# Designed miniproteins, single chains, continued (2): the designs that were tried, part 3

Each design is a single chain, and the fold is of that chain. pLDDT is the mean over its residues in the fold that is shown.

## One batch from the design tools (miniprotein)

Design m4071
Fold by ESMFold2-Fast:
Structure m4071 (fold): chain A 99 residues (1-99)
Amino acid sequence: SPAAEKLQAFLESILGKKVPDLSKLTLEQIRKLLEEAIDVVRQRLAEAEKNGDTAAVKAHRELLRILEAMLEVVDEAIKNNMPVDEVIQKLYEKMLELS
């Protein structure tokens, strides 16, 4: 789906590596990718703060806010046993809302 392709590209841009087709993953696997992306952004934020790079600090705080909101969507989806395709669509909508 277009949503899955856009989310895949978004995660690949953060992680700096190839991400599998999200439509073929479980919610737990998608959650793990989001946790990995959050860890990467937190490390980049800490480095930007250490270096006084105000523009990078702002950008990484914004990315962290988006990723944390997406993680909350996945956590609620797992709790409610939601279909992966519906969750991918919700994650894409959350990404657009917060960007």
Scores: mean pLDDT 90

Design m4072
Fold by ESMFold2-Fast:
Structure m4072 (fold): chain A 62 residues (1-62)
Amino acid sequence: DSVKEKIAEHSRKSLEWLGAVREGVKSYEEWEALPEEKREEYLKKFIEEYGVDPVTGEPIEK
C-alpha cells in the first residue's frame, strides 16, 4: 500500500524531528546531521514519553 507507506514515512520524520528537539537539537541542520540510528533512538524515546504511534500518529494507550 503506497499511500500507507508514504503516510508512515511522513509521520515518522515528523516525530523524529519532534523527538530530536526534545533531546536538545536546536536546528534542522543539526537534525539532518544526526545518523539514522540516532534519529530512530530519539523517535523511540518520544513515542515512549508521549505514547504516539509513528505510523498513525495516534496515542498509544497501554
Scores: mean pLDDT 67

Design m4073
Fold by ESMFold2-Fast:
Structure m4073 (fold): chain A 78 residues (1-78)
Amino acid sequence: MEEELRRANEEARRRGEEAGREAAAKYGPDVGFHTGNAVAAEGAARAYERVGDRAGAESYRKMADHHRALAERLRAEA
């Protein structure tokens, strides 16, 4: 369980880095930073949900929502 969670979190981080780089290229580094963190946190939330850690999943979903909202705001103001 813990090893599966660790690998899923590593994959979420890599996906976040990729999404962040793509968003940064289109909208600038601040949008990239928040987009990357939102994608990584969404992946982490799903991983925690799969192992039955509802509190961990909720924490990461809130982090994803926070970063997604900031990225959308910055993109809309650009």
Scores: mean pLDDT 84

Design m4074
Fold by ESMFold2-Fast:
Structure m4074 (fold): chain A 61 residues (1-61)
Amino acid sequence: MKEKIERIINLLKEKGKEVFSDKELEQTIQTLRDILEGKIPKEEAERFLKVLESVLKPLME
């Protein structure tokens, strides 16, 4: 999970502005950091990541 989240954070830093506003990008990265720190329950974190990966799919293809 940690490696996956770190890869998503790097993708967001490189290409996140193509799909997110600056505020949305900052909030999304902060949520990912909170998941890495264990501040978000596993089930909620997994749901957030699934939705985020769906949104980021155009940047990964």
Scores: mean pLDDT 78

Design m4075
Fold by ESMFold2-Fast:
Structure m4075 (fold): chain A 64 residues (1-64)
Amino acid sequence: SELAERIKEAGKKTGFTIPQSGAEALARGLLERHGDDMEKIREAAQQIAEDSGAPDPEAFGKEL
């Protein structure tokens, strides 16, 4: 999906490597919970990155 590719791209740009299957699962969950609300998707993705120990969770969310 487009969101899964964006998640993977954002992760690569911010040092948070996400495998394709992980990006697809995350995209599906985010769309299911937040629909097309990109602001809520970015906030939720930033929180997941923070909980996962990503180097820059804020930049990761912003890249989406």
Scores: mean pLDDT 85

Design m4076
Fold by ESMFold2-Fast:
Structure m4076 (fold): chain A 82 residues (1-82)
Amino acid sequence: SMEEANYAKAKEFFDESKAGGIVQAARKLAATNTLEEVKAIAEYAEKLAEEDKSISEGIKEAMRRAMADAVAEAEARAAAAA
């Protein structure tokens, strides 16, 4: 389902972020998904980050910033295409 696909993408982003690839992973999501998909992925990623006690607050904030930037980029692309 779309919900399961978006969750899987959020989980992949979360795992790549813990491995140090946060900015590149977020840019890939913005480039390869619709605005609505990026928003859904961001919501799942936020929930995963909030619930995971094994990662630092600094990494969680970096993930949140990267996803916010990805949403903004997807919004700009959608506006340019209209």
Scores: mean pLDDT 80

Design m4077
Fold by ESMFold2-Fast:
Structure m4077 (fold): chain A 57 residues (1-57)
Amino acid sequence: SLQQELAARQALADFYGRSLGQENVDDLEFLAACDFNAELVIACLQSGVAPPNLKKG
C-alpha cells in the first residue's frame, strides 16, 4: 500500500538524514529488496545487514 511504501521510504530518509523523494537508484533497490517493509528496512539499517534480495554492483 502507499502508506507502507511511504513508511519504508521515511525510515530510510530518517536514517540517512535525507528527504522523501530524494531517493537515488541504490536507495530504491534497497527499498525494493526489503519489499518496502519499514520494519525490515529499519532492522537492516540498524544491524548493517543487507536484505537477501539486494544485488551488489
Scores: mean pLDDT 74

Design m4078
Fold by ESMFold2-Fast:
Structure m4078 (fold): chain A 91 residues (1-91)
Amino acid sequence: IEEALKLIEEAIDLLLSLERPEAVMVAMLLYLARKELEEGRLEEAIELVRTAIRHLDKMLADPSLSEEEKRKIEEARRLLEEALRLLEEAL
């Protein structure tokens, strides 16, 4: 759980560094996921992380992304996939 929280925090930092409205919205979903984890609500946190990953997949389909933006979104996605794996193992 604590390792998953750190991965979520790293993903939030990457997404906020993009200064894009869509990335800010995904970061807000991840803040909610952190709150659910802090309150012991694993299933709710897992669903929020899955929702965040789906939004990142949609963002990656945007042809207007710079190479740097794409790399940051791909890295945030990898962090969230690892966090999701850890949370599912804790379930």
Scores: mean pLDDT 84

Design m4079
Fold by ESMFold2-Fast:
Structure m4079 (fold): chain A 70 residues (1-70)
Amino acid sequence: MEEEAEKVALEILRKRGKVSLFDLIDEIMKKTGISPEEALKVIERLVKEGKIKVTYDPERGELIVEPADL
């Protein structure tokens, strides 16, 4: 389930490029049925692995998640 959530998160980011943290969590929950806390742990792990990055977007007033691909 957590491994599936990681794949879902990466697929969302690959297709959309940039997604708000809240939208990413919501989409993972809808596709996998995991809790918000579990979705956050998946995102935290992906950041630690260098697969995604989280930045604050002042124009939107929210945290943005995007792939760490060069």
Scores: mean pLDDT 78

Design m4080
Fold by ESMFold2-Fast:
Structure m4080 (fold): chain A 85 residues (1-85)
Amino acid sequence: SNNGLRGSLLGQISFFRTSGLTGTPEIARDSLRAIESLVEIASKIPEIAPDVIEAGLAAARDLRPIAPEEAERLEETARKIREKL
C-alpha cells in the first residue's frame, strides 16, 4: 500500500540521517545521496511525495555542515520535485 511505502521510505531516510550525523563525513555524503534517490522514488507517487520531501529536506539541513555539496544537491532535487506536484 502507499501508506506502507511511505513508512518504509521515511524509516530509511531516518536511518540514513542518523548514520550521517553519527558517522564519518563519507557516510554523511553517501547518506545524502541515498536519501536523494529515495526522494526521487517518492516523486512518482504524489500521495506520499510531500512527506518524503519534507524528511529529505530535514536530513539535508542537519547534514549540511558535514556534506554541504550533497545537501545542496538534495535540496535542489527536492525543490524541483515539489514544483511538479
Scores: mean pLDDT 89

Design m4081
Fold by ESMFold2-Fast:
Structure m4081 (fold): chain A 58 residues (1-58)
Amino acid sequence: SAAELAERLARGIARGRAAIAAETDPSLVKTLTGLLERQERALALARAGDAEGARRAS
């Protein structure tokens, strides 16, 4: 469901933020930031009830 997808995305985003905070390699920070931005867009769609849009965005 969209709600279950939103919960999984939110947990992934929390882990991603922690990884970025701990990372000292600028190239990895840039890569992780790009992944986080995609996951945040997917989370917004999942919270709006668009599970298919969220899967395509992530």
Scores: mean pLDDT 85

Design m4082
Fold by ESMFold2-Fast:
Structure m4082 (fold): chain A 70 residues (1-70)
Amino acid sequence: PTFEVVELPASVDPADAAAVAAAVEAKTGLRVTRVEVHPDGQTTVVTTERAIALVGRNREGRAVALVAHR
């Protein structure tokens, strides 16, 4: 399995499901099918047609996605 770390735009809040979905689609080119914001408000799981991504904040507070491709 191949995975990559992708930085999202600085305007993206990991707890904003719509912004996270749009950013993941733009970065991966894959259609988002499901978005789940965890109750902690810090982690979001994004499911696409061919990948799954975990979105959170790095040490600098910037949104990043760990994308696992099928």
Scores: mean pLDDT 77

Design m4083
Fold by ESMFold2-Fast:
Structure m4083 (fold): chain A 68 residues (1-68)
Amino acid sequence: MDAEFEKLRQEVLQAAEELAKKFSQDVADAMLQRSLAVLDEYRAKGKVREAAAAVIGIFKQTYAEYLA
């Protein structure tokens, strides 16, 4: 389970780097802070699938807010 959460954390970090390149560091930092907080919360509950779904939701919302 810990390895699965670490993989999700690395995917979040990679996505933040791509957002910084494509949009701005401010957008990347906002998404990263929200995503890491959600990962920590779900890690305490052992809910990898729910953590992944929540992170995807944050990515979609960040893109929608920036492009609107």
Scores: mean pLDDT 76

Design m4084
Fold by ESMFold2-Fast:
Structure m4084 (fold): chain A 78 residues (1-78)
Amino acid sequence: AAAPKLIAQPMADGSVLVAATDDNGVKSLTSSAPAEVWTDPGGNKIARVTGAPGDYEVTATDNDGNKTTLTVHLPAPA
């Protein structure tokens, strides 16, 4: 694959989970918002994005230096 894949899942608590996958492995996953980042048992990088309401960028970089960026929307509290 030429670049890592990013999938975002909005959570009921207002956070967003972002999973990064790549056939050659994900080297890093970074967020412009506060995020908890961990590696799953399959070697994928996952970020739990939390923070103030707004739009933020999540960027994954693979072991070949390819990058993919995804805009994540954190909702305003009701």
Scores: mean pLDDT 79

Design m4085
Fold by ESMFold2-Fast:
Structure m4085 (fold): chain A 69 residues (1-69)
Amino acid sequence: GEDGELMARASELHGVEELARRAGVSPEQVARVIVAMAERGWGQEEAAREAGVSRRSVRRIVEAARELV
């Protein structure tokens, strides 16, 4: 939903690597979370499982996106 769109927008403006750096995860993990949440409409828990990250890491990506948008 909204969190997925926010992350997608932040990635378009600043790049996936900037989100990854701020959240403390890999760019590949950020890309997987964005696909799960923005394109597939999955929630944070489902996106975390798909990307192979913790729910805390997904929250950090969303927080980083809010700071960048």
Scores: mean pLDDT 87

Design m4086
Fold by ESMFold2-Fast:
Structure m4086 (fold): chain A 73 residues (1-73)
Amino acid sequence: EEEKRREEIRAEIARVEQRIAEREDSAPPVLIEAARAGVELARRLLEGTPLEEIEAENARVLAELAPAAEALV
């Protein structure tokens, strides 16, 4: 089940990346850079961290990313 959960987290990161790409030309650069920084951090945490810590850290990073992603609408 750990691999399934890692895959779900990767999918969520990919969805945020896609949203950033769709808004890259219409959103302020500051918001795009902040969102990308959050995604980069989430990806790094996913690669070398135990599942329990990955869930906690990525949830925190994605929660911080959410306001920027919402502003990209």
Scores: mean pLDDT 67

Design m4087
Fold by ESMFold2-Fast:
Structure m4087 (fold): chain A 81 residues (1-81)
Amino acid sequence: ISAAQAKAILDALRQFEEEGHARVEREGNTFTITLADDPVAQALLLEMLDIVEEKGLAEVEREGNTYTITLNASSSFVESL
């Protein structure tokens, strides 16, 4: 993925966390997102994740209320953003 695409994903995740819609934890190129009990925010995040996965920008895994996003970029690349 491009730096602009990776940054856009990072900015979107940061916005969701700042608005209280989710908890976001970062480890290299992997983001663990725990959704808040807000159906509207959940729907918006799911739509965004579907688009990101469909475009091949990241791999998305779900485990209960937790979503793991792995960007199609190296940990070093993501950390440099």
Scores: mean pLDDT 72

Design m4088
Fold by ESMFold2-Fast:
Structure m4088 (fold): chain A 111 residues (1-111)
Amino acid sequence: SSVKDQALTAIRDASSSAAAAMMTSDNAIELAKQAKDKISPEEADKIIKKAEDYKKRSDEILDQLGTLQQNVLDGTDVQGNLSKAKELLKESEKILSESNNIRDQIKRVLS
């Protein structure tokens, strides 16, 4: 693949992971609110805060990826934008994994 194709692929994959993390985080927030009778309010608030932090960071990643995509399409610093896209991909995959873990933990409490 060309460097441009690699960058666009990394941006697409990172965007998918970040979007999935936002959806999973929203689900975790909703489930934590439902679990208030089974967990302490302090524990519920910690889960909500953590999921809100994941959602906020995923939104920031999506904004950055939009800028990287425009730069790649314009032919501006394609190699540098590829490197940044790969960093954001790793971070978005980590956030997705962590948000899935929180969601699955609270689902077990509700079972």
Scores: mean pLDDT 89

Design m4089
Fold by ESMFold2-Fast:
Structure m4089 (fold): chain A 59 residues (1-59)
Amino acid sequence: SSEIEKLQKEIEKLVEEITKIIRKAIAAGSFTAEEQEEIAKLNEEITKLLKKAMELLRS
């Protein structure tokens, strides 16, 4: 309903995507460069959304 609520749900979705990649890598016994790069990009996006959410909470 709120912008903060939407940001929270988006962050949670991205965290779940990272968790799924990690679980697949562990099950496969290998962690590819592509998987590591994807996780890095998802973490960067999470950080940006979190900063935006924190700024909205301050205002």
Scores: mean pLDDT 84

Design m4090
Fold by ESMFold2-Fast:
Structure m4090 (fold): chain A 72 residues (1-72)
Amino acid sequence: MKGYAEKLVEEAKGILEELKKETDILKAIGLLLRMIGILEDLRLKAPEDESSIREVEELIKEGVEAFKSIPV
């Protein structure tokens, strides 16, 4: 349902902002996995809400780029 999907999108946005500030690689991996879990939950429970699924997919792409920017 749209209201449920909007809540998951907002949760993913919050995780992405946390990931952008993260400098610990292991914690960053955990945050990325949480975003992937949100995407999977959306696909299972609201597969018809393509706009929310696409938004979370874009947030995950941005999260992957933020992860790549963490110095080793």
Scores: mean pLDDT 80

Design m4091
Fold by ESMFold2-Fast:
Structure m4091 (fold): chain A 109 residues (1-109)
Amino acid sequence: SEVKKEYEERLEEIRKEAEEKKDDNSKKLRAELLLKVAEAVLELGLKTGDEELVLTATKAAVALLMQLEGKSADEIQAKAEEIEKLDKEERIKLFEESAKKIKEYLEKE
């Protein structure tokens, strides 16, 4: 329950940042907020041992990266299906690699 409370507090902080910056419709801000949500979901999954949350976080981070790279919805869906076939350790590594690349894109914009 403490872990769930920390997760809910992180989501509330992200929501407040979105509200404070509501006039900023930039792709960069949207990507920053979406990555923060994915990081919160991953941490919850890791702390609770919920592999479905780890899967959800990895799919979200990869989809966000692919959108920033200009990939089609069909390519993103195909990649999501590939991620479902990965084990937990492979999903975590893919999340870390995707998050790093997203942060590199955000620093350039």
Scores: mean pLDDT 85

Design m4092
Fold by ESMFold2-Fast:
Structure m4092 (fold): chain A 114 residues (1-114)
Amino acid sequence: GIEEAAEAAEEAGRRAAEEGGTEGGVEAGRGAARGAVRGAEGWGAAAGGVAGIGGAVGAELAGRRGDRERTIEEAALGSRAAAYGAGTGGGERGAEGGREGGREGEEEGIRAGE
């Protein structure tokens, strides 16, 4: 379980960083890649990448484990959106969660671009 999630998160983070993905994806990818290379420090960020693939699964991991003080809030916010969509939809890549989360992400993207 956990080892598979770690591998998926590591690849997702590296791929996002290299491909550039989205503007937010680049930041998340760099954080995840750094954590994966260093060891377990980026576990919360890496789990966030897996949440995009596994939705609820990644959300539960990020919310229950890995993140203590700092990443707990970030993981909780990201996990909340992913779990909402994926848990309700039954594993459709967090479609509903992505829509709700996308709203805030979309506004943040525009604001950051300003």
Scores: mean pLDDT 44

Design m4093
Fold by ESMFold2-Fast:
Structure m4093 (fold): chain A 114 residues (1-114)
Amino acid sequence: NDIQRVLDSADQLITQSRTLERLADAAGDRELAELARQIADAARNLRTAAENRDVTAMRTQANNIRDLANRLEQHVLSTPLPPEVRRQVGLVISQATQTVLLAQRTVDRLEAES
């Protein structure tokens, strides 16, 4: 179901973002580590909102994840990073995009049922 897909996608985003935080810390990129941490936090908040079927909170956290992913992309375009870190950023951006799409689709469906 849509809620379960959002939960699964958010869990993957949390895992990928935590991996990015560790890699960023090892590379000495504190700003990248902070962005990764904020994405993991937003994904946890989205997970809680989805469990509660809180459509307003889901929309807010989906928008937050999208905005953080855009900031992450801008950081990578302006900062030289090791190949392993750049690859992990790509995985986080891809997962964030999927998570936002699933959350928005779920919100639209829940609002149509109201």
Scores: mean pLDDT 90

Design m4094
Fold by ESMFold2-Fast:
Structure m4094 (fold): chain A 101 residues (1-101)
Amino acid sequence: EEELEFYQKVLELVKNDASDEEFRRLAREYADRVAEQATHFTPEEKARIRDALERRLLKEWDYLKSLPKDEQISYLEKKIAETKKRIEEANARRQADLAAG
């Protein structure tokens, strides 16, 4: 769900012609939240998770900005739809496993 919310916010940034700085702030905030949720990891492992995720997101943004605006929107809409489907499938599997156990 955190990933879904992140990409929904990125879509709004693209629609509003937001700056690279606004994206970098959002990406850092998201990476920090993901790292904090990794409760069984050491502080050093959490820092590596945060840095790796932030670097990946910045590379994805560079790619997005290389595309025309309409293609940027289509890319993000597709990613949001795929993320929603993955979440629904994971929830369905969890419910099926619970019913079977």
Scores: mean pLDDT 80

Design m4095
Fold by ESMFold2-Fast:
Structure m4095 (fold): chain A 98 residues (1-98)
Amino acid sequence: MEKEEEEIKELEELLKEQAKLDGIELSEEEIRTYAKIYYYLKKGELEKALELAEKAGFTTEDLAELAILLGMFVTAKEILDPSMSVREALELMAETIK
């Protein structure tokens, strides 16, 4: 949907600004993928978020970085637990977003 593309673009700009403020260097592709993952988590579409993360080769460390960019500092710390899977990290992020 056209509205989906607009919301994703707004999230890309938000993440780009936050990464710059936090001194985190991200490629345009990484920013776009993070924005799409966050968008699908907000919509409750966990399986789409997981598919995007897996396709991009994202680890729990990458998802913890996204959590930091979103101000989810406690969640980011929990995601960095060595027993945490990518699916469990995304589930925890979805729970935090509400």
Scores: mean pLDDT 83

Design m4096
Fold by ESMFold2-Fast:
Structure m4096 (fold): chain A 86 residues (1-86)
Amino acid sequence: AASPEVQKQIQQLVAQAGQAYQQGNYDKAVQLYVQAAQLAEKAGDYGLAAEAYRAASIVARDGGNLKLAEELEKKAKELEEKAKKA
């Protein structure tokens, strides 16, 4: 389980990513969602990591980077499978 400090850091990154997305800064939003996902994955929160990678995939697609979107969606699916086994 993630520590309270790590959970707050993940929440801050997700909030910042959402703001960047609303501003049309797709690359920044993807980077922030990926950072949130990586922290969640390191903490063993595979469900939260999958959600963050899925959000990054959607933003990458909206920004026109279809290859990155597919790679991030694949990562999200792999983590969703790990979350089901926990």
Scores: mean pLDDT 88

Design m4097
Fold by ESMFold2-Fast:
Structure m4097 (fold): chain A 80 residues (1-80)
Amino acid sequence: ADLDAVVAALRRLGLEHAAELAERVGVSPAQVRRFVETLARLFPQGASLRELAERTGLSVATVRRLVELLEELLAAAGVT
């Protein structure tokens, strides 16, 4: 897959589903939007779950769950 297309889809799907993702992981929609923007910025650089947690103020467990849910959304949209 084209990296730019993956990043664009990640931002679009993550922001579109921010409220749903927030409810599923027990954080605010604003925290999910911050996470999605941070992930989209750092994804091309190969950021770790720990780095994403540090940058967003979320726990590593919450970051892992958000990444899993975003991967499910990307797969459903035909993006890998």
Scores: mean pLDDT 81

Design m4098
Fold by ESMFold2-Fast:
Structure m4098 (fold): chain A 80 residues (1-80)
Amino acid sequence: GSSARESGELLRRLLAQPSLEAAIDLAAERLGLSPEAVEAVRRALLNNQALDYNGSPEERERAQQALSLLVTAQELRESA
């Protein structure tokens, strides 16, 4: 799991974004994702599926972290 403090800070910033696209862009910037990793994260979000991305282990870990935070932000937005 992601560290609670780092994940919490990023999650709050994602929730403050005006759109889902802005939230994805912020997560990509903060976690250093390539355009290909961003597309994989967007695809996983839209299809409610696990991340399917063929990259370096380090980039895959960051993409998984981005996806987890974005899924959490989306669920919180729906509940609010």
Scores: mean pLDDT 79

Design m4099
Fold by ESMFold2-Fast:
Structure m4099 (fold): chain A 59 residues (1-59)
Amino acid sequence: LDPATIERVRALLLEDPRITAREIAERLGVSVGTARRAMEAVFASLPEEERRALGLARA
């Protein structure tokens, strides 16, 4: 994955924590698989505190 895609997905998740991989794929013009991989990379890159907060917002 390129860093620009990961950064755009990060921005979308921060603005709307409930956004789905399909919505990200549609907005960015990428496949759902690419969107899911980018979401995983964003979650892995966040500090534990921010990852926990985002997880709670999505649950």
Scores: mean pLDDT 76

Design m4100
Fold by ESMFold2-Fast:
Structure m4100 (fold): chain A 104 residues (1-104)
Amino acid sequence: MKLYLSDEEREELLEFLEEREREAVEKAKKLAKEFLEKHKDNKDTKFIAKEIAKVLDEIAQSTASELLRRKLEEGEREVEKLKEFARLLGDEETLKLLEELEEK
């Protein structure tokens, strides 16, 4: 059973989390800007709420990736603890990557 990430696996996971954090922020900013530009005069509150919810989902993903990155930077290397933290955050993509790293 793999209990701890190697230095190389830790670096791979940190790079993955930094990229996800960056991409989620870029997607949120792009969605917000495009939405505000196209719908500045739109009074459909239900449509507006649905589009803003997508932006909030990307912000939530960015925050989850940042919190996981902070745990790694604080020295956490135990695979099971990182998996538990990813499960608590609902970060299924990071959980999948951790499961793949555990099998190597």
Scores: mean pLDDT 79

Design m4101
Fold by ESMFold2-Fast:
Structure m4101 (fold): chain A 66 residues (1-66)
Amino acid sequence: MEEFERDVIRALGEIYLGIGKIDEQRGNYEAAAESYEKSADLFRQAGDEVNATEARKKAEEARKKA
C-alpha cells in the first residue's frame, strides 16, 4: 500500500506540473505558480526530490513573472 500510495501521489504531482505548464503558456503566471507549488509538495511527499526541486524552481520563476 505504501508503494501504491507513493505512485498515486507522484502521478498527482505530474498532473499539477502539467496544469502549471498550461497556465504558464496562457500567461496566467499566478495560477501556474500555485500549480507548480502543489506539484513540488506532492513530489516531495512521494520522495521524488529531483522533480520536487524542478517544480519548485518553476513556481519561483512563475511568481517572478506574475
Scores: mean pLDDT 83

Design m4102
Fold by ESMFold2-Fast:
Structure m4102 (fold): chain A 69 residues (1-69)
Amino acid sequence: MVDEIVELARKVAQEKGIGEGAVVGYKKASELSPEDRAQTMKAIGELVQQMNQERREAEELAERALAEA
């Protein structure tokens, strides 16, 4: 699970041209100060969450349809 999130973050970083440094920063976010951690997590998290949000919404819809059927 965590490894898949890191892989996803790497793909997003590559597409945006951010580079591998962003993936390392994402992993070490807990080592940063609360301010830096919030900035790094927010920037990367929003990018990953925005793309993953739509997929999760579709996935939940499909599961609910299956459960109700």
Scores: mean pLDDT 59

Design m4103
Fold by ESMFold2-Fast:
Structure m4103 (fold): chain A 80 residues (1-80)
Amino acid sequence: MPSTAELLAELQVEAMDTDKDGKITKQELRDYYQAAGRNLSDEEVEAILKEMDKDKDGVVTYEEAIAYFAREFEELRAKA
């Protein structure tokens, strides 16, 4: 059964995937953060994408994105 962190990550990834193609692009990641009130530079978006994207092709799969955000949510909970 998915954890709360995994469910939150799935919702977040689904919100980012504007094209509904099962992949997260650099542009979708940037647009998501901008909508959240975080004006990230190209370099900052690329740094986040780099942590998720092991292939360095500029595209993140759903599995990679969900794993990244699920880990991030678990880390935030551990710090609280």
Scores: mean pLDDT 71

Design m4104
Fold by ESMFold2-Fast:
Structure m4104 (fold): chain A 91 residues (1-91)
Amino acid sequence: SEGLKEAIKLVEEAIRLLRETGDIVGALEMARKGLMVALAGTEDKEDQLRLIGQILSLIGMIFDAEQGRLSAEEALAFLEEVLEFLKELLE
């Protein structure tokens, strides 16, 4: 689906932003935008619930990052997990 492909691109951009700049909050917000695009393009109820779960986790990580409680390494690991999740949904 177009939504999933766009979401994958946004999460890949988020990973690149984090690796190049160390902007944890900016990277996580970009990934959240990607997950919301994926959710809007998803019709399967089980996949919608899984995407909502990922979005909620990401929102929590953004709050932790804004308070300086999340490392770039932890954020990168989570973004890589989100990327693999989106790729699995595309297949």
Scores: mean pLDDT 88

Design m4105
Fold by ESMFold2-Fast:
Structure m4105 (fold): chain A 80 residues (1-80)
Amino acid sequence: ADTKWTAVATYEDGTVTTFTADTAEEALQQAIDAGREKGYKKATITLTSETGEVETLDFEFVSDEEIEELIKKEREEKLK
């Protein structure tokens, strides 16, 4: 069953932003898109589900393709 996910993104300048979505992938994508649009180079993103699952990910915004691959790997492990 789908549950809501919260992504807490901490960017390289110490800015913290929270995103909520119906899936971990959507919350993660929102955090990455916001970071890239603001010109950040790095982010630490903590994903939390309403069921208490927690995942922490480190990203470098080096390319769209590399970021998409990292998101796909996370999805592959959780999507089943």
Scores: mean pLDDT 72

